Designed miniproteins, single chains, continued (5). Designs and how they scored, part 17

Each design is a single chain, and the fold is of that chain. pLDDT is the mean over its residues in the fold that is shown.

## One batch from the design tools (miniprotein)

Design m16598
Fold by ESMFold2-Fast:
Structure m16598 (fold): chain A 57 residues (1-57)
Amino acid sequence: MLSLGEIAGRILEKELLEMGASEEEARRVADEVKRLLDAGQFEEAERLAKEAFEKYE
């Protein structure tokens, strides 16, 4: 199963871990972004991803 949400979530999880996020936080954020993308809520998914990156940058 290779939904766009699954691909994006996996990439986001890896990037957050590389920036120093915990495994739990990275997985949580990735799962929420995947859920939003799979639901067609692209604006909310983008906002959540940006907030996560800003938090760990």
Scores: mean pLDDT 79

Design m16599
Fold by ESMFold2-Fast:
Structure m16599 (fold): chain A 67 residues (1-67)
Amino acid sequence: EEEQLLKMYEATVKEVERLVEQGRYDLAANVLRRTAEILEQKGYTSLAEDLRRRAEEVEKLGKEKKQ
């Protein structure tokens, strides 16, 4: 239920942090978007919107570093 979805959100944030540290920005953004889709399907629209916003920021950061 709610506790499991919140744990999934927390696990996703930690995984994304790890991927960003490794310079894998595109993969990090994809992980955020995939989790956002699941949360939206379960009715957690605000959390899904937060993750999509983070995905856009991570994707932009990756493009800036790409050169």
Scores: mean pLDDT 80

Design m16600
Fold by ESMFold2-Fast:
Structure m16600 (fold): chain A 64 residues (1-64)
Amino acid sequence: SEEGGEKAREYAGKAEEAVKEGDLEKALEYAKKALEAGKKAGELGPGGEEGGKQGVKDVEELLK
C-alpha cells in the first residue's frame, strides 16, 4: 500500500459513516477533505480524481 492517499481514505470512510448517520453536511465536508487530501498526495491520477469528484457529486445529490 502507498502512504499517499492515507488521509483521503480516512476521510472517505468518515464520509460514508456520516451518510449512515444521516448527517449529510458532515458527509459532504469529509468527501471534500478526501478529494483535497488525494490531490495533495499527488496520487489521484485520472481515475482517482474523477472518482473523488463523483463522490462529492453523489453526496450533493443526496442533499437535494
Scores: mean pLDDT 68

Design m16602
Fold by ESMFold2-Fast:
Structure m16602 (fold): chain A 81 residues (1-81)
Amino acid sequence: SEEELKLLDEEWAKYQEEVEKNGRISEAESQKVAAETLLGRLAEILKADGDEEGYKMAQEAKQTWNQKAEDLEAERKERLE
């Protein structure tokens, strides 16, 4: 749902703050895996409810989340090491 996707955006903001503030690549990776799991569960729920558009949106959000996490991790790792 849109509310659950907004929750993931809030978790992403917190994840960015943790990586930037503390330089915790391993914690950032854990957050990424958690986001993937949550989006996977949302996709399954939406599919079960027959919401094909929501299912597609959840899959696209998962791709976007993963890309943002990878980009941030790479940038922070290079700058903080």
Scores: mean pLDDT 67

Design m16603
Fold by ESMFold2-Fast:
Structure m16603 (fold): chain A 93 residues (1-93)
Amino acid sequence: MELFTEGKYEEAIEEYEEKLKEKPSAENYLNLGVALAGLGKYEEAEKYFKKALELKPTAEGYLALGVVYEKQGKLEEAEKYFELADELYEKEK
C-alpha cells in the first residue's frame, strides 16, 4: 500500500507475524505479503500470497500474486494469475 512509509511496512510485518502466531489465516498471510511487497521484498511476498491461497483461494489473492510476478519481471506468470483472478471474480458473484 502506497500510504505506508518503509517504517510503517516493517511495523505492519511485525503485527501480522504476531497475528499469524495466534491465528494462521488467509487474510493474515495476504496482509503480510502486501506489507512485504511494499518494502520491495517480492519473493517473500510471493511465498505468503501462496500460503494465503493454499488456505483460501480468492480472486484478491491471485491478483496480488500476479502483481508480485509483474514487479519481478515474470510477465508470463503474472498474466496466468491475473486470468485466474478474473475467473474467480466470475464464480464469486
Scores: mean pLDDT 78

Design m16604
Fold by ESMFold2-Fast:
Structure m16604 (fold): chain A 73 residues (1-73)
Amino acid sequence: MSDEEIAKYLEELARSPDPEVQRKALEEAWKLYKEGKLEVAKRIFDALAQSPDEDIRNAAAIMLGVASTDLKR
């Protein structure tokens, strides 16, 4: 699976109305971030930052801040 295919798949999960599915997208995006795939991870964190679930939204906003700082280096 290419980075673009992974990004599309996880963006679909991040747009799910199910908080459990959105949490799975958050966990997978964090793994991608740890693997150095900062651009893909940032896209997923950005989508999750719009979540109606407060815990997911807050976690995604923190991760998006970290990923954005690393990407600008």
Scores: mean pLDDT 77

Design m16605
Fold by ESMFold2-Fast:
Structure m16605 (fold): chain A 80 residues (1-80)
Amino acid sequence: SEELRRRADELVDEAVEALKNGDYKTAIEKFAEAARLYLEAGDVKRANRLISVISILTAAAYLEGREDDAKAGIEALKKV
């Protein structure tokens, strides 16, 4: 559905804005919702790209000792 892709694109923009503001948890949650919507729309390529982004952010948080961000990333990955 074009509407699902449009909503996913809006969530990606919001996630990027959250990331710019240092709000990693909000960014991870919005990327995860966008990935889920892309999968529902059949856009596997965009979904996989966002899953990769979430994985990188999660790994970075874990290595840097940001426990809440790492937990948010793990929970996000379980839902997509």
Scores: mean pLDDT 89

Design m16606
Fold by ESMFold2-Fast:
Structure m16606 (fold): chain A 56 residues (1-56)
Amino acid sequence: DLEKLLKELPKEKYEDLIKMLEASIEHLRTEATTPAAEELIKQAEEELEILKEKLK
């Protein structure tokens, strides 16, 4: 699963995961407006922010 991998992944793969998460978030925003989808988007955005901070 992505969340477990994100916590343990080395920096070299963070850029690829950032792009993957961004694509997943955009996909969820396009089709899903349910509370469950909004929670997934929020969680993914939090993970994305952590990854971006490591790369900044």
Scores: mean pLDDT 71

Design m16607
Fold by ESMFold2-Fast:
Structure m16607 (fold): chain A 60 residues (1-60)
Amino acid sequence: MVTRKIEAKNIRQTIALALIIIGDFPDAEVKVEGNTVTVTFADDPEKIAWLDELAEEVSP
């Protein structure tokens, strides 16, 4: 299992990120705390790379 945290700029973006992640990773556990989306899923290098890229896109 691997866990990634993605920081969003505001609550609207946080909700959008959570919905996108749920759509792409239906077996993942998604938690939202403030502007942070925490995703837990099985170890998958491709999914990790995709999440890291998405995190960079939403950060300045």
Scores: mean pLDDT 76

Design m16608
Fold by ESMFold2-Fast:
Structure m16608 (fold): chain A 70 residues (1-70)
Amino acid sequence: MEAQMKEQARNFRETAEELLKRFNERLDKKIKESKTDSEKEKLKKEKEQAEKQMEMNVKSAEKRLEELAA
């Protein structure tokens, strides 16, 4: 049970990081293709907010999984 829960936590973090990577790669491509500095700055802010939100979500999920493994 505990080993499976630790594997689930690792898989969740890996999946979340992969999703964030794909999201960031798509945003970076949009930033590169954007014609105005204003649009690039907006996309950069979206990227920063998504990174912050993902880290908070991952930490919350890890805590819940640790509680379930206890």
Scores: mean pLDDT 76

Design m16609
Fold by ESMFold2-Fast:
Structure m16609 (fold): chain A 80 residues (1-80)
Amino acid sequence: EELQQLIDEARTLINEIGKIADELYKKGKKDEARQLGISEVALRLRLVAAEITNSVEDAKQVVEDAKKELERGKKILEEI
């Protein structure tokens, strides 16, 4: 089922964003960690809305935005 696969993928990506935010915080990048944490919360709320409304398109957008945020967080970690 396409929607459930997208929700599971988004959930995995969002959890990874949270792990990167925690690692950034521990390495002293507190402002970047805080911004990434805000993105994590916003993406989780959007994913819940997509699931409740049964929206494949909204779930796809959460996956794409989560991928971009995860890549941004990883690049910040690489520069430490």
Scores: mean pLDDT 88

Design m16610
Fold by ESMFold2-Fast:
Structure m16610 (fold): chain A 93 residues (1-93)
Amino acid sequence: MTKEELVEEIVKKLLELFEKNPDASYEEMREQVRKIVEEFREKYPDLTPEELAALLQRAMAELVRILKEKGYPDEKIRRFAAAVGDVAAELAA
């Protein structure tokens, strides 16, 4: 699988997560993003934490664009983006 295909898979999972409960709290979103990260680390064990963090950051940028195009409120998009970004930062630490 290419890095581009991995970004697309992450975007799909994050979008599904957000749309399942767009009103979820920051902490609930953060916990669910961590579960997605755990799934990716188990499925793709050759990915370093730093590589996965970079892929997650790329996916977040694309996801923010998609959510804005779909007309979701900026407040909800910012909350979700913060959760994703914080999990990516934890991986890179």
Scores: mean pLDDT 85

Design m16611
Fold by ESMFold2-Fast:
Structure m16611 (fold): chain A 63 residues (1-63)
Amino acid sequence: MEELRRKLIKEAVRASSKLSEVLGDEELTEVNRRIAEIVREGLEAGDYERAKEEIRKLVEEAL
């Protein structure tokens, strides 16, 4: 449980940091909201790989 949370938070922070170099504050806030939802769902399902893939696709679409 704690390992999964730590890994997902790391992925979320990395994605947010990368997008902050390209997106404006308003767009970044919206994307961060969606990343948080993916993280919550991944934690509930216990599925790191799926949540990581969803975050990655979100970043690719936003760039």
Scores: mean pLDDT 80

Design m16613
Fold by ESMFold2-Fast:
Structure m16613 (fold): chain A 78 residues (1-78)
Amino acid sequence: FHDQGIQLREQGRLDDAVQQFQQSIQQNPNNHIAYNSLGLVLQDLGRLDDAINSFQQALQINPNFQASRINLDRVLSQ
């Protein structure tokens, strides 16, 4: 699911990527990497509030995950 979501995002198939990352999270709700990836694709879709929530969930699971911190800061500066 997570690897498929990454490939779909790279192909510009953003809605399909969202579904794959959501499936990854359903299988492992503590997967901070999947929440970060979901946030990135939601940001690509212009769904900024949803992206913020996903990055915050990643940081709640792993507060030291620099990628989500950087991504959250970037989306909040928009």
Scores: mean pLDDT 85

Design m16614
Fold by ESMFold2-Fast:
Structure m16614 (fold): chain A 81 residues (1-81)
Amino acid sequence: MTDSQEALKIAQELIAKGYSVRTAMLAATLAIMRLRGVELSDEAIRNMAKALGLSDEETKKAVAAAEEIVRRRLEQERAAA
């Protein structure tokens, strides 16, 4: 599975839970980058959010969703190992 396919799947799950498309796309992108060990600066996250037209509140919501996804995925990998 490519990173793009995994990000799309995460975004679709968030949209199904009531997240906006833009918020879901940012959250999925952030989650995949963290799972690949890429640490993003607050400035990089803010720049991505601005490109998507997200407010500060929507950006915080996307970051929180990404953190929860990363936490759950790492717990699932440990439980399956």
Scores: mean pLDDT 80

Design m16615
Fold by ESMFold2-Fast:
Structure m16615 (fold): chain A 65 residues (1-65)
Amino acid sequence: HPLAIRYLMEKHGLSEEEAQRVVDIIAEAIAAGKTGEEILAELRKEGFNLTLEEVDKLAVLIAVE
């Protein structure tokens, strides 16, 4: 998911490893049928401060890539 990883690195200052972890969490949660609010809660438990709008944007990027 190169576009989602690049977005996270450039917009949020995450390392490549941190960006990959965010993408993995979102991709697994989408596959499990979780809502954006549930994905946001999982990301926050892992220490990532994202907004619901950012989660929705990342989910679209991951689905298109």
Scores: mean pLDDT 82

Design m16616
Fold by ESMFold2-Fast:
Structure m16616 (fold): chain A 62 residues (1-62)
Amino acid sequence: SMEEALREAEARGQAAMSSLSPEAVENVLATYHALKDDPETRESLEDTLSRRAGLSREEIEK
């Protein structure tokens, strides 16, 4: 519905404003690829990238 679309757009807008900058996303992603051999660090960075950058696991591992 239109109301659902508006709520989703507002939630996406708030998430985008709370998300990492493009430079920060690149830095965290580089850190992930450098440190992913440690399972605890890998899980922590995957969770951060998923929640704050909206990246899927597939996107993070590319």
Scores: mean pLDDT 69

Design m16617
Fold by ESMFold2-Fast:
Structure m16617 (fold): chain A 77 residues (1-77)
Amino acid sequence: MTGEQVTQKISQLVSDSLKKNGKDDESDKVLKASDDALKAGKPAQGTIKVIKLADEAGLYDDAVKAIDQVQADNARS
């Protein structure tokens, strides 16, 4: 996967976890932070911001699981 694909997949998984926990506004912020970072050519900074937003929303463990899932998916591809 490219850095852009990694950031997008992590952001989507974190966004889905936030929505599942009734945190739709935080989910929107995560997707916006990811999109803004990708448009700026800074996928790594996007991933960092997504993790921070998840932590602030109380879903740090879900962000870690999203990273692990994306790493596993990349290793299988």
Scores: mean pLDDT 82

Design m16618
Fold by ESMFold2-Fast:
Structure m16618 (fold): chain A 66 residues (1-66)
Amino acid sequence: MKKNQEDTLEQIVGLLESNSSDEEIAEEIKLALELGASPEEIINYIKEKGLEDKLPRLKKILDKIL
């Protein structure tokens, strides 16, 4: 994974952990997608970080921006 993609995915992790707004999370997801991350890669990264309980929220945000 490119460092810029990984840094953006780490920001998404932090925003989900802090229960940031859907708008803030959506902006970081858009940036990750622009840097070449797929929706599946974003979902898998969040799973690997142990945030499975946040996946329904992540998927809802992804559905709105895709």
Scores: mean pLDDT 81

Design m16619
Fold by ESMFold2-Fast:
Structure m16619 (fold): chain A 78 residues (1-78)
Amino acid sequence: AQAEIEAASEADIEAGLAALREGVEKLIAKELKPEELRELAEKLREVAEELRKLPHPAMQEAARLYEEAARALEEKLK
């Protein structure tokens, strides 16, 4: 039962991570006002920091994607 729940959670995490990759690409390509870019970059940094506290590999990969998205948005502000 517990192992079955964990296996299902892993499949859901993998699907979520794939959706996150697509979402990050779309977000980076989105045309936003400077204030919106700054707000989103800050929020993405905060989410990445929280995910980095979790030892799971999928969470570390998600954190990396959020960090890359925040960096790309910050570059648009320059």
Scores: mean pLDDT 71

Design m16620
Fold by ESMFold2-Fast:
Structure m16620 (fold): chain A 73 residues (1-73)
Amino acid sequence: KIVELVEKALEAIEKKDFETAEKLLEEARKLAEETKDEEAVLEALRLAAERYAELGLAELREEDGRLVVSEAP
């Protein structure tokens, strides 16, 4: 489920496991393509990015149609 994958990605970010977070977000994006619910995925990712930016934990960006998670700038 898309929301569950995003939630697991957020947990990985809290553990500073950015590779696992990226992998989970990629799975969420693939699932969105199958269900054609890209808007819900984008909203969840936006909320996650905003939340982690406020905490200074991570930055989430989309590059070349792929989601990239990095430590906060």
Scores: mean pLDDT 65

Design m16621
Fold by ESMFold2-Fast:
Structure m16621 (fold): chain A 60 residues (1-60)
Amino acid sequence: MTTLTGEHSSLEKAIGTALALIGEFPQAKVKISGNTVTVSGELSEEEKERAEEILKAGSA
């Protein structure tokens, strides 16, 4: 099980990132706490790289 976390500058950005993660990985668990997005699930190496990319883009 992989757990990835990204901190965002606003709640709106966190929501956008969470929706993107849910769309790409509907089997994964996505949580928002304040401005922090956490995605957890059974992710392949490719899915993990993609999730990290989405998290980094939203946190910029």
Scores: mean pLDDT 79

Design m16622
Fold by ESMFold2-Fast:
Structure m16622 (fold): chain A 70 residues (1-70)
Amino acid sequence: GDPATVISEEERERRRRVTREVLERLPEASEEDARRAVRLAEILDPEASEEELVERAVEILRTVSPESLV
């Protein structure tokens, strides 16, 4: 573990994990769609855990429909 982690690095790593998990749950979605949903989830709940972000991102994608995103 890093005793002094840069916030941008932590956020980047979290986004990668969350995006990957979202794509695992919704393989029909593109990586761009998943990344957009993750960003929206972060805006809605910036203090959310990784699992909460995944759940919100999946909900966003289910609501918007991936076929309409690109």
Scores: mean pLDDT 71

Design m16623
Fold by ESMFold2-Fast:
Formats: sequence, structure tokens, C-alpha cells
Structure m16623 (fold): chain A 94 residues (1-94)
Amino acid sequence: SAEEKAKEEAKLMIEGARLYARGKADPRGAATAAAGAILAIGSGLTAGLVGKREGKEEEALAALEEALAEMRAAGDAAATAAAEAGLRAAKGFI
């Protein structure tokens, strides 16, 4: 379902955000940070696209906002910024 797909993409956005934060903490992590950012933004955009196509925009955004809240609760500024970028990409597409 669209709701299941949105939750799957929200989980990938969390993985991308964590990967971005790990890359930013490592002096040699530029490629890891880039991969994390691409995954976080791409997952957000995919969730937004699926939500729009299936008329489930609110459910898709809710899943991404829950993922962002989890990153904020973890207290990692870099991970939070990457998740915010993913949510913004979804909102820009919807």
C-alpha cells in the first residue's frame, strides 16, 4: 500500500540521515556524508511522489514527520538537518 511504501521510505530517510551524520563526524567521510544526503533526500522525494500519485499525501508526510521527530529526539544536528532536507524535498514535490 501507499502507507506501507511511505513508512519504508521514511525508514530509508532515517538510515540516510544517520549515514550523513556519520560521514560529517569523520574527516575522511565526505563520500559517506554525500551518500547519506542522497539517500535521505531521495527517500523523502520518493515518499512524496507515491503519496501524490495515490492521494495519500497526508499519510506520506506524517510518516516522514515521524522520522524527522525521531532524528530530533536523538539530538544529532547533522542527522536532523538531512531528515529535514528529505521532508522538504517531499513537500516541494507534493
Scores: mean pLDDT 86

Design m16624
Fold by ESMFold2-Fast:
Structure m16624 (fold): chain A 62 residues (1-62)
Amino acid sequence: AAGYEAELARDPNNAEAWTRLAAVYLSQGDYEKAVEYAEKALEIDPTNEAARRILEQAKARL
């Protein structure tokens, strides 16, 4: 969490950092935040398969 947040503070257009943050919240059961951050990653890079999979998994739990 902390490391990815530092990356985002330096570069908010870092789709990989948003995707990793979304994965952390998904693993913690915070599905709303996992959706929010995965959607941010997909706004930056719509082809990001990892972000898309996280979004699908989080939405399935809501």
Scores: mean pLDDT 78

Design m16625
Fold by ESMFold2-Fast:
Structure m16625 (fold): chain A 84 residues (1-84)
Amino acid sequence: MDAKEYFEKGKEYFEQGKFEKAIEYYEKAIKLDPDYLEAYLNLAKVYVSLEKLEKALEYIKKAAELKPDDESLKEAVKDLEEKL
């Protein structure tokens, strides 16, 4: 499987509410492609759904590092930091 295939499987598991499996496949996607922005965003989304805000913040920060001029990602980081 390539990074995109792992990412698509992660999305399928997330849509099914299988958060543990979603995390597993998103982590496999970023292991193959460390610059896979969408995988970091979806990992953060899964961790928000699990109420693990510190983990969600870690992954949103990583996404912001990949797109430093993205104001939406900067706001997402700030909003999550204020929630902690």
Scores: mean pLDDT 84

Design m16626
Fold by ESMFold2-Fast:
Structure m16626 (fold): chain A 63 residues (1-63)
Amino acid sequence: AISEEQARELAKRYGASVPVIKGLADLVHSGVLSEEEAAEAAAALTGLSLERARELVRELRRL
């Protein structure tokens, strides 16, 4: 799981809510979704473009 500080930082940078970032981190770290599926879910939940959602997913995968 990511820290509260990491979740808050990502939420501010990507314009998303902290609970959504935490939920996406859990999905990404679970390995259930592919990178592209995780990016599509992130875009739908946050309203980000697919390009920005892929950036978020890559950052979450590194944490």
Scores: mean pLDDT 84

Design m16628
Fold by ESMFold2-Fast:
Structure m16628 (fold): chain A 69 residues (1-69)
Amino acid sequence: EEVAQAVRDFLLGLGFDEETADAVAEAVRGKSLEEVKGAVRKALLALGYPGMIADRYADVVYKYLKENL
């Protein structure tokens, strides 16, 4: 629960829209920290983001969670 909410709030802070932030947060719900990176990448790809952008933001989210949670 805390991981999903942290991901949602972090993505909103980066300028993502609410629908994107909510979809990614739901994709990471119940995932371990190591699984979060893959889940963020998959969710962004499913939403139509290019692979390089999905990989970049998956890494940024993982780093944020590792340092703050």
Scores: mean pLDDT 83

Design m16629
Fold by ESMFold2-Fast:
Structure m16629 (fold): chain A 65 residues (1-65)
Amino acid sequence: MELLEEGKRLAAAGRLEEARELYLKAIEKDPENAEAWRNLGLVLLALGREGEAVGYFKKAQELEA
C-alpha cells in the first residue's frame, strides 16, 4: 500500500485528519521522503495548525537540499 498516494487522495477529498495520519505513517516508514513532510505541512495549514506546518516545511526543504 502506497501511504503517500493514499494520503493525497484523502486530502483531495477534504478528509484532512485521515490524510495527516497517513502522511505521518509515510514519514515513519521513510523519514527522508521530503514530499511526505511537505504534504503533511500543507494539510496542517489547511487545518489551521500553522506553527506545526512551518516545522514540517523546514524539514522537507532540508531533505531536498
Scores: mean pLDDT 82

Design m16630
Fold by ESMFold2-Fast:
Structure m16630 (fold): chain A 79 residues (1-79)
Amino acid sequence: SALREELIKGLEKNLEALKKYKEKYKDNEETVEELEKAEEHAKKALEAVKKGNLEEALEHAKKGDEYAKKAAELAKEAE
C-alpha cells in the first residue's frame, strides 16, 4: 500500500525533525514540553499506521502538528 508506506516515511522524518528541534531549543523548557507532546502523538500515529488504523493515525498526526505549531509560537516569543 503506497499510502501506508508514504505515511510511515513521513512520520519517521517528522520524528527525526522533532528530535533535532528538541536539541536546538533544549534551554527553552516550554518549547521542549510542546515538542515532546508532538513527538508522543507522532509516535502513536506511526504505531496506528503500522497496525492499519488510518483514522487513528490521522487523529494523532493532527494532534502532533498542533503541538508542533505551539512549540514554534513559544520559540518565537522567547526572542
Scores: mean pLDDT 84

Design m16631
Fold by ESMFold2-Fast:
Structure m16631 (fold): chain A 64 residues (1-64)
Amino acid sequence: SAIEAAGRAAAGAAAGGNVEGAKKAGDLTMQGHSLEGAREALRGAEEAGSRGAIEVAKKALDAA
């Protein structure tokens, strides 16, 4: 699901050192803003520089 994919992308961003981006993505997704959460997860993953997290975040955005 988009929520699960966004959560994984946020976890990847946090692991890459972008904890603030990960938190914002999670908060938006929990508020029912799955598309916005997925977009924020992608931003966080890109800022963290994790290729794996970026790919997961892009799939989350496509699913949202």
Scores: mean pLDDT 66

Design m16632
Fold by ESMFold2-Fast:
Structure m16632 (fold): chain A 55 residues (1-55)
Amino acid sequence: MTEEEKLDLAEERMREIGDNSELTELYMRLADAIRKGASKEELLKLIKEIDSLLS
């Protein structure tokens, strides 16, 4: 699978599982942003939020 296909599958699985985990929501947003070719600033913001939850 390509990197794009892996990200799409990860996003779909997280959406299907459906929970109120903040980490899951941020990961889904990150995957969506990558798919859309979002700005570097947007990607960094999401990464920082994920890192904050993991720290």
Scores: mean pLDDT 70

Design m16633
Fold by ESMFold2-Fast:
Structure m16633 (fold): chain A 69 residues (1-69)
Amino acid sequence: GAEEAEKYFAEGQKLFAQGKYEEAIDHFQKALELNPSAEIYLNLGSAHRKAGDFEKADEYFQKAAALVE
């Protein structure tokens, strides 16, 4: 549920801060599957950018933007 999504999201943010971008992506994807949000899409975009996947980063940023229209 929502509490589980929040746990994955929080752990993903900690992993991102540690430079563990692939592990952060895995946790953000699990959070997204449980409770999609613009914030999760933005963090997935940032993590993919840091991992060097600029095309995937752009896709996630576009998904985040679509959720605020």
Scores: mean pLDDT 86

Design m16634
Fold by ESMFold2-Fast:
Structure m16634 (fold): chain A 109 residues (1-109)
Amino acid sequence: MGAAEAARRAAEALAARERSFRYEGEDGNKTAKAEAELPEELTPDQELGLELAAGLARIAADELESGELDYFELRVEGGRITVLRVGGEERGRLLEELARNQANYRQRR
């Protein structure tokens, strides 16, 4: 499947609170990966986090389709949500920044 489609499916699965899913899509230079394993019971903060993650995945799908985004990764594990987004124009700069200054880059997310 395409990267945008993988991100859209992930957004739908998160909104539906599917207990586990894995979607991966590649389309030329675009990649999207989404994997989730939800805990049996969700706290209010975790439910809010999942709703925000679903919104981010929907935005990422549109940006992958428009070419504004080249890479999207979303992971939900043990109630923790991680999101990584890399735009085409920022890919080279991001790799350079990560090589030079990993600690400072975390604050700019």
Scores: mean pLDDT 74

Design m16635
Fold by ESMFold2-Fast:
Structure m16635 (fold): chain A 60 residues (1-60)
Amino acid sequence: MSVEEARAAAEKLPPELRAAVDRVIQSLTDAGMEVTESDLIAAARALGPEAEKAVREALK
């Protein structure tokens, strides 16, 4: 996905989840790596099932 799409999805999240997702987007971007939906979902899974659901809904 594009960095713009990833950032737009992060903006739909609660502030606590947004900070974690923004960190992942920034780390991948700084490393020159592509941001994927799977990367954002995996980051949310580490925070719990409610976080994963919120990220999946934001990506729709």
Scores: mean pLDDT 79

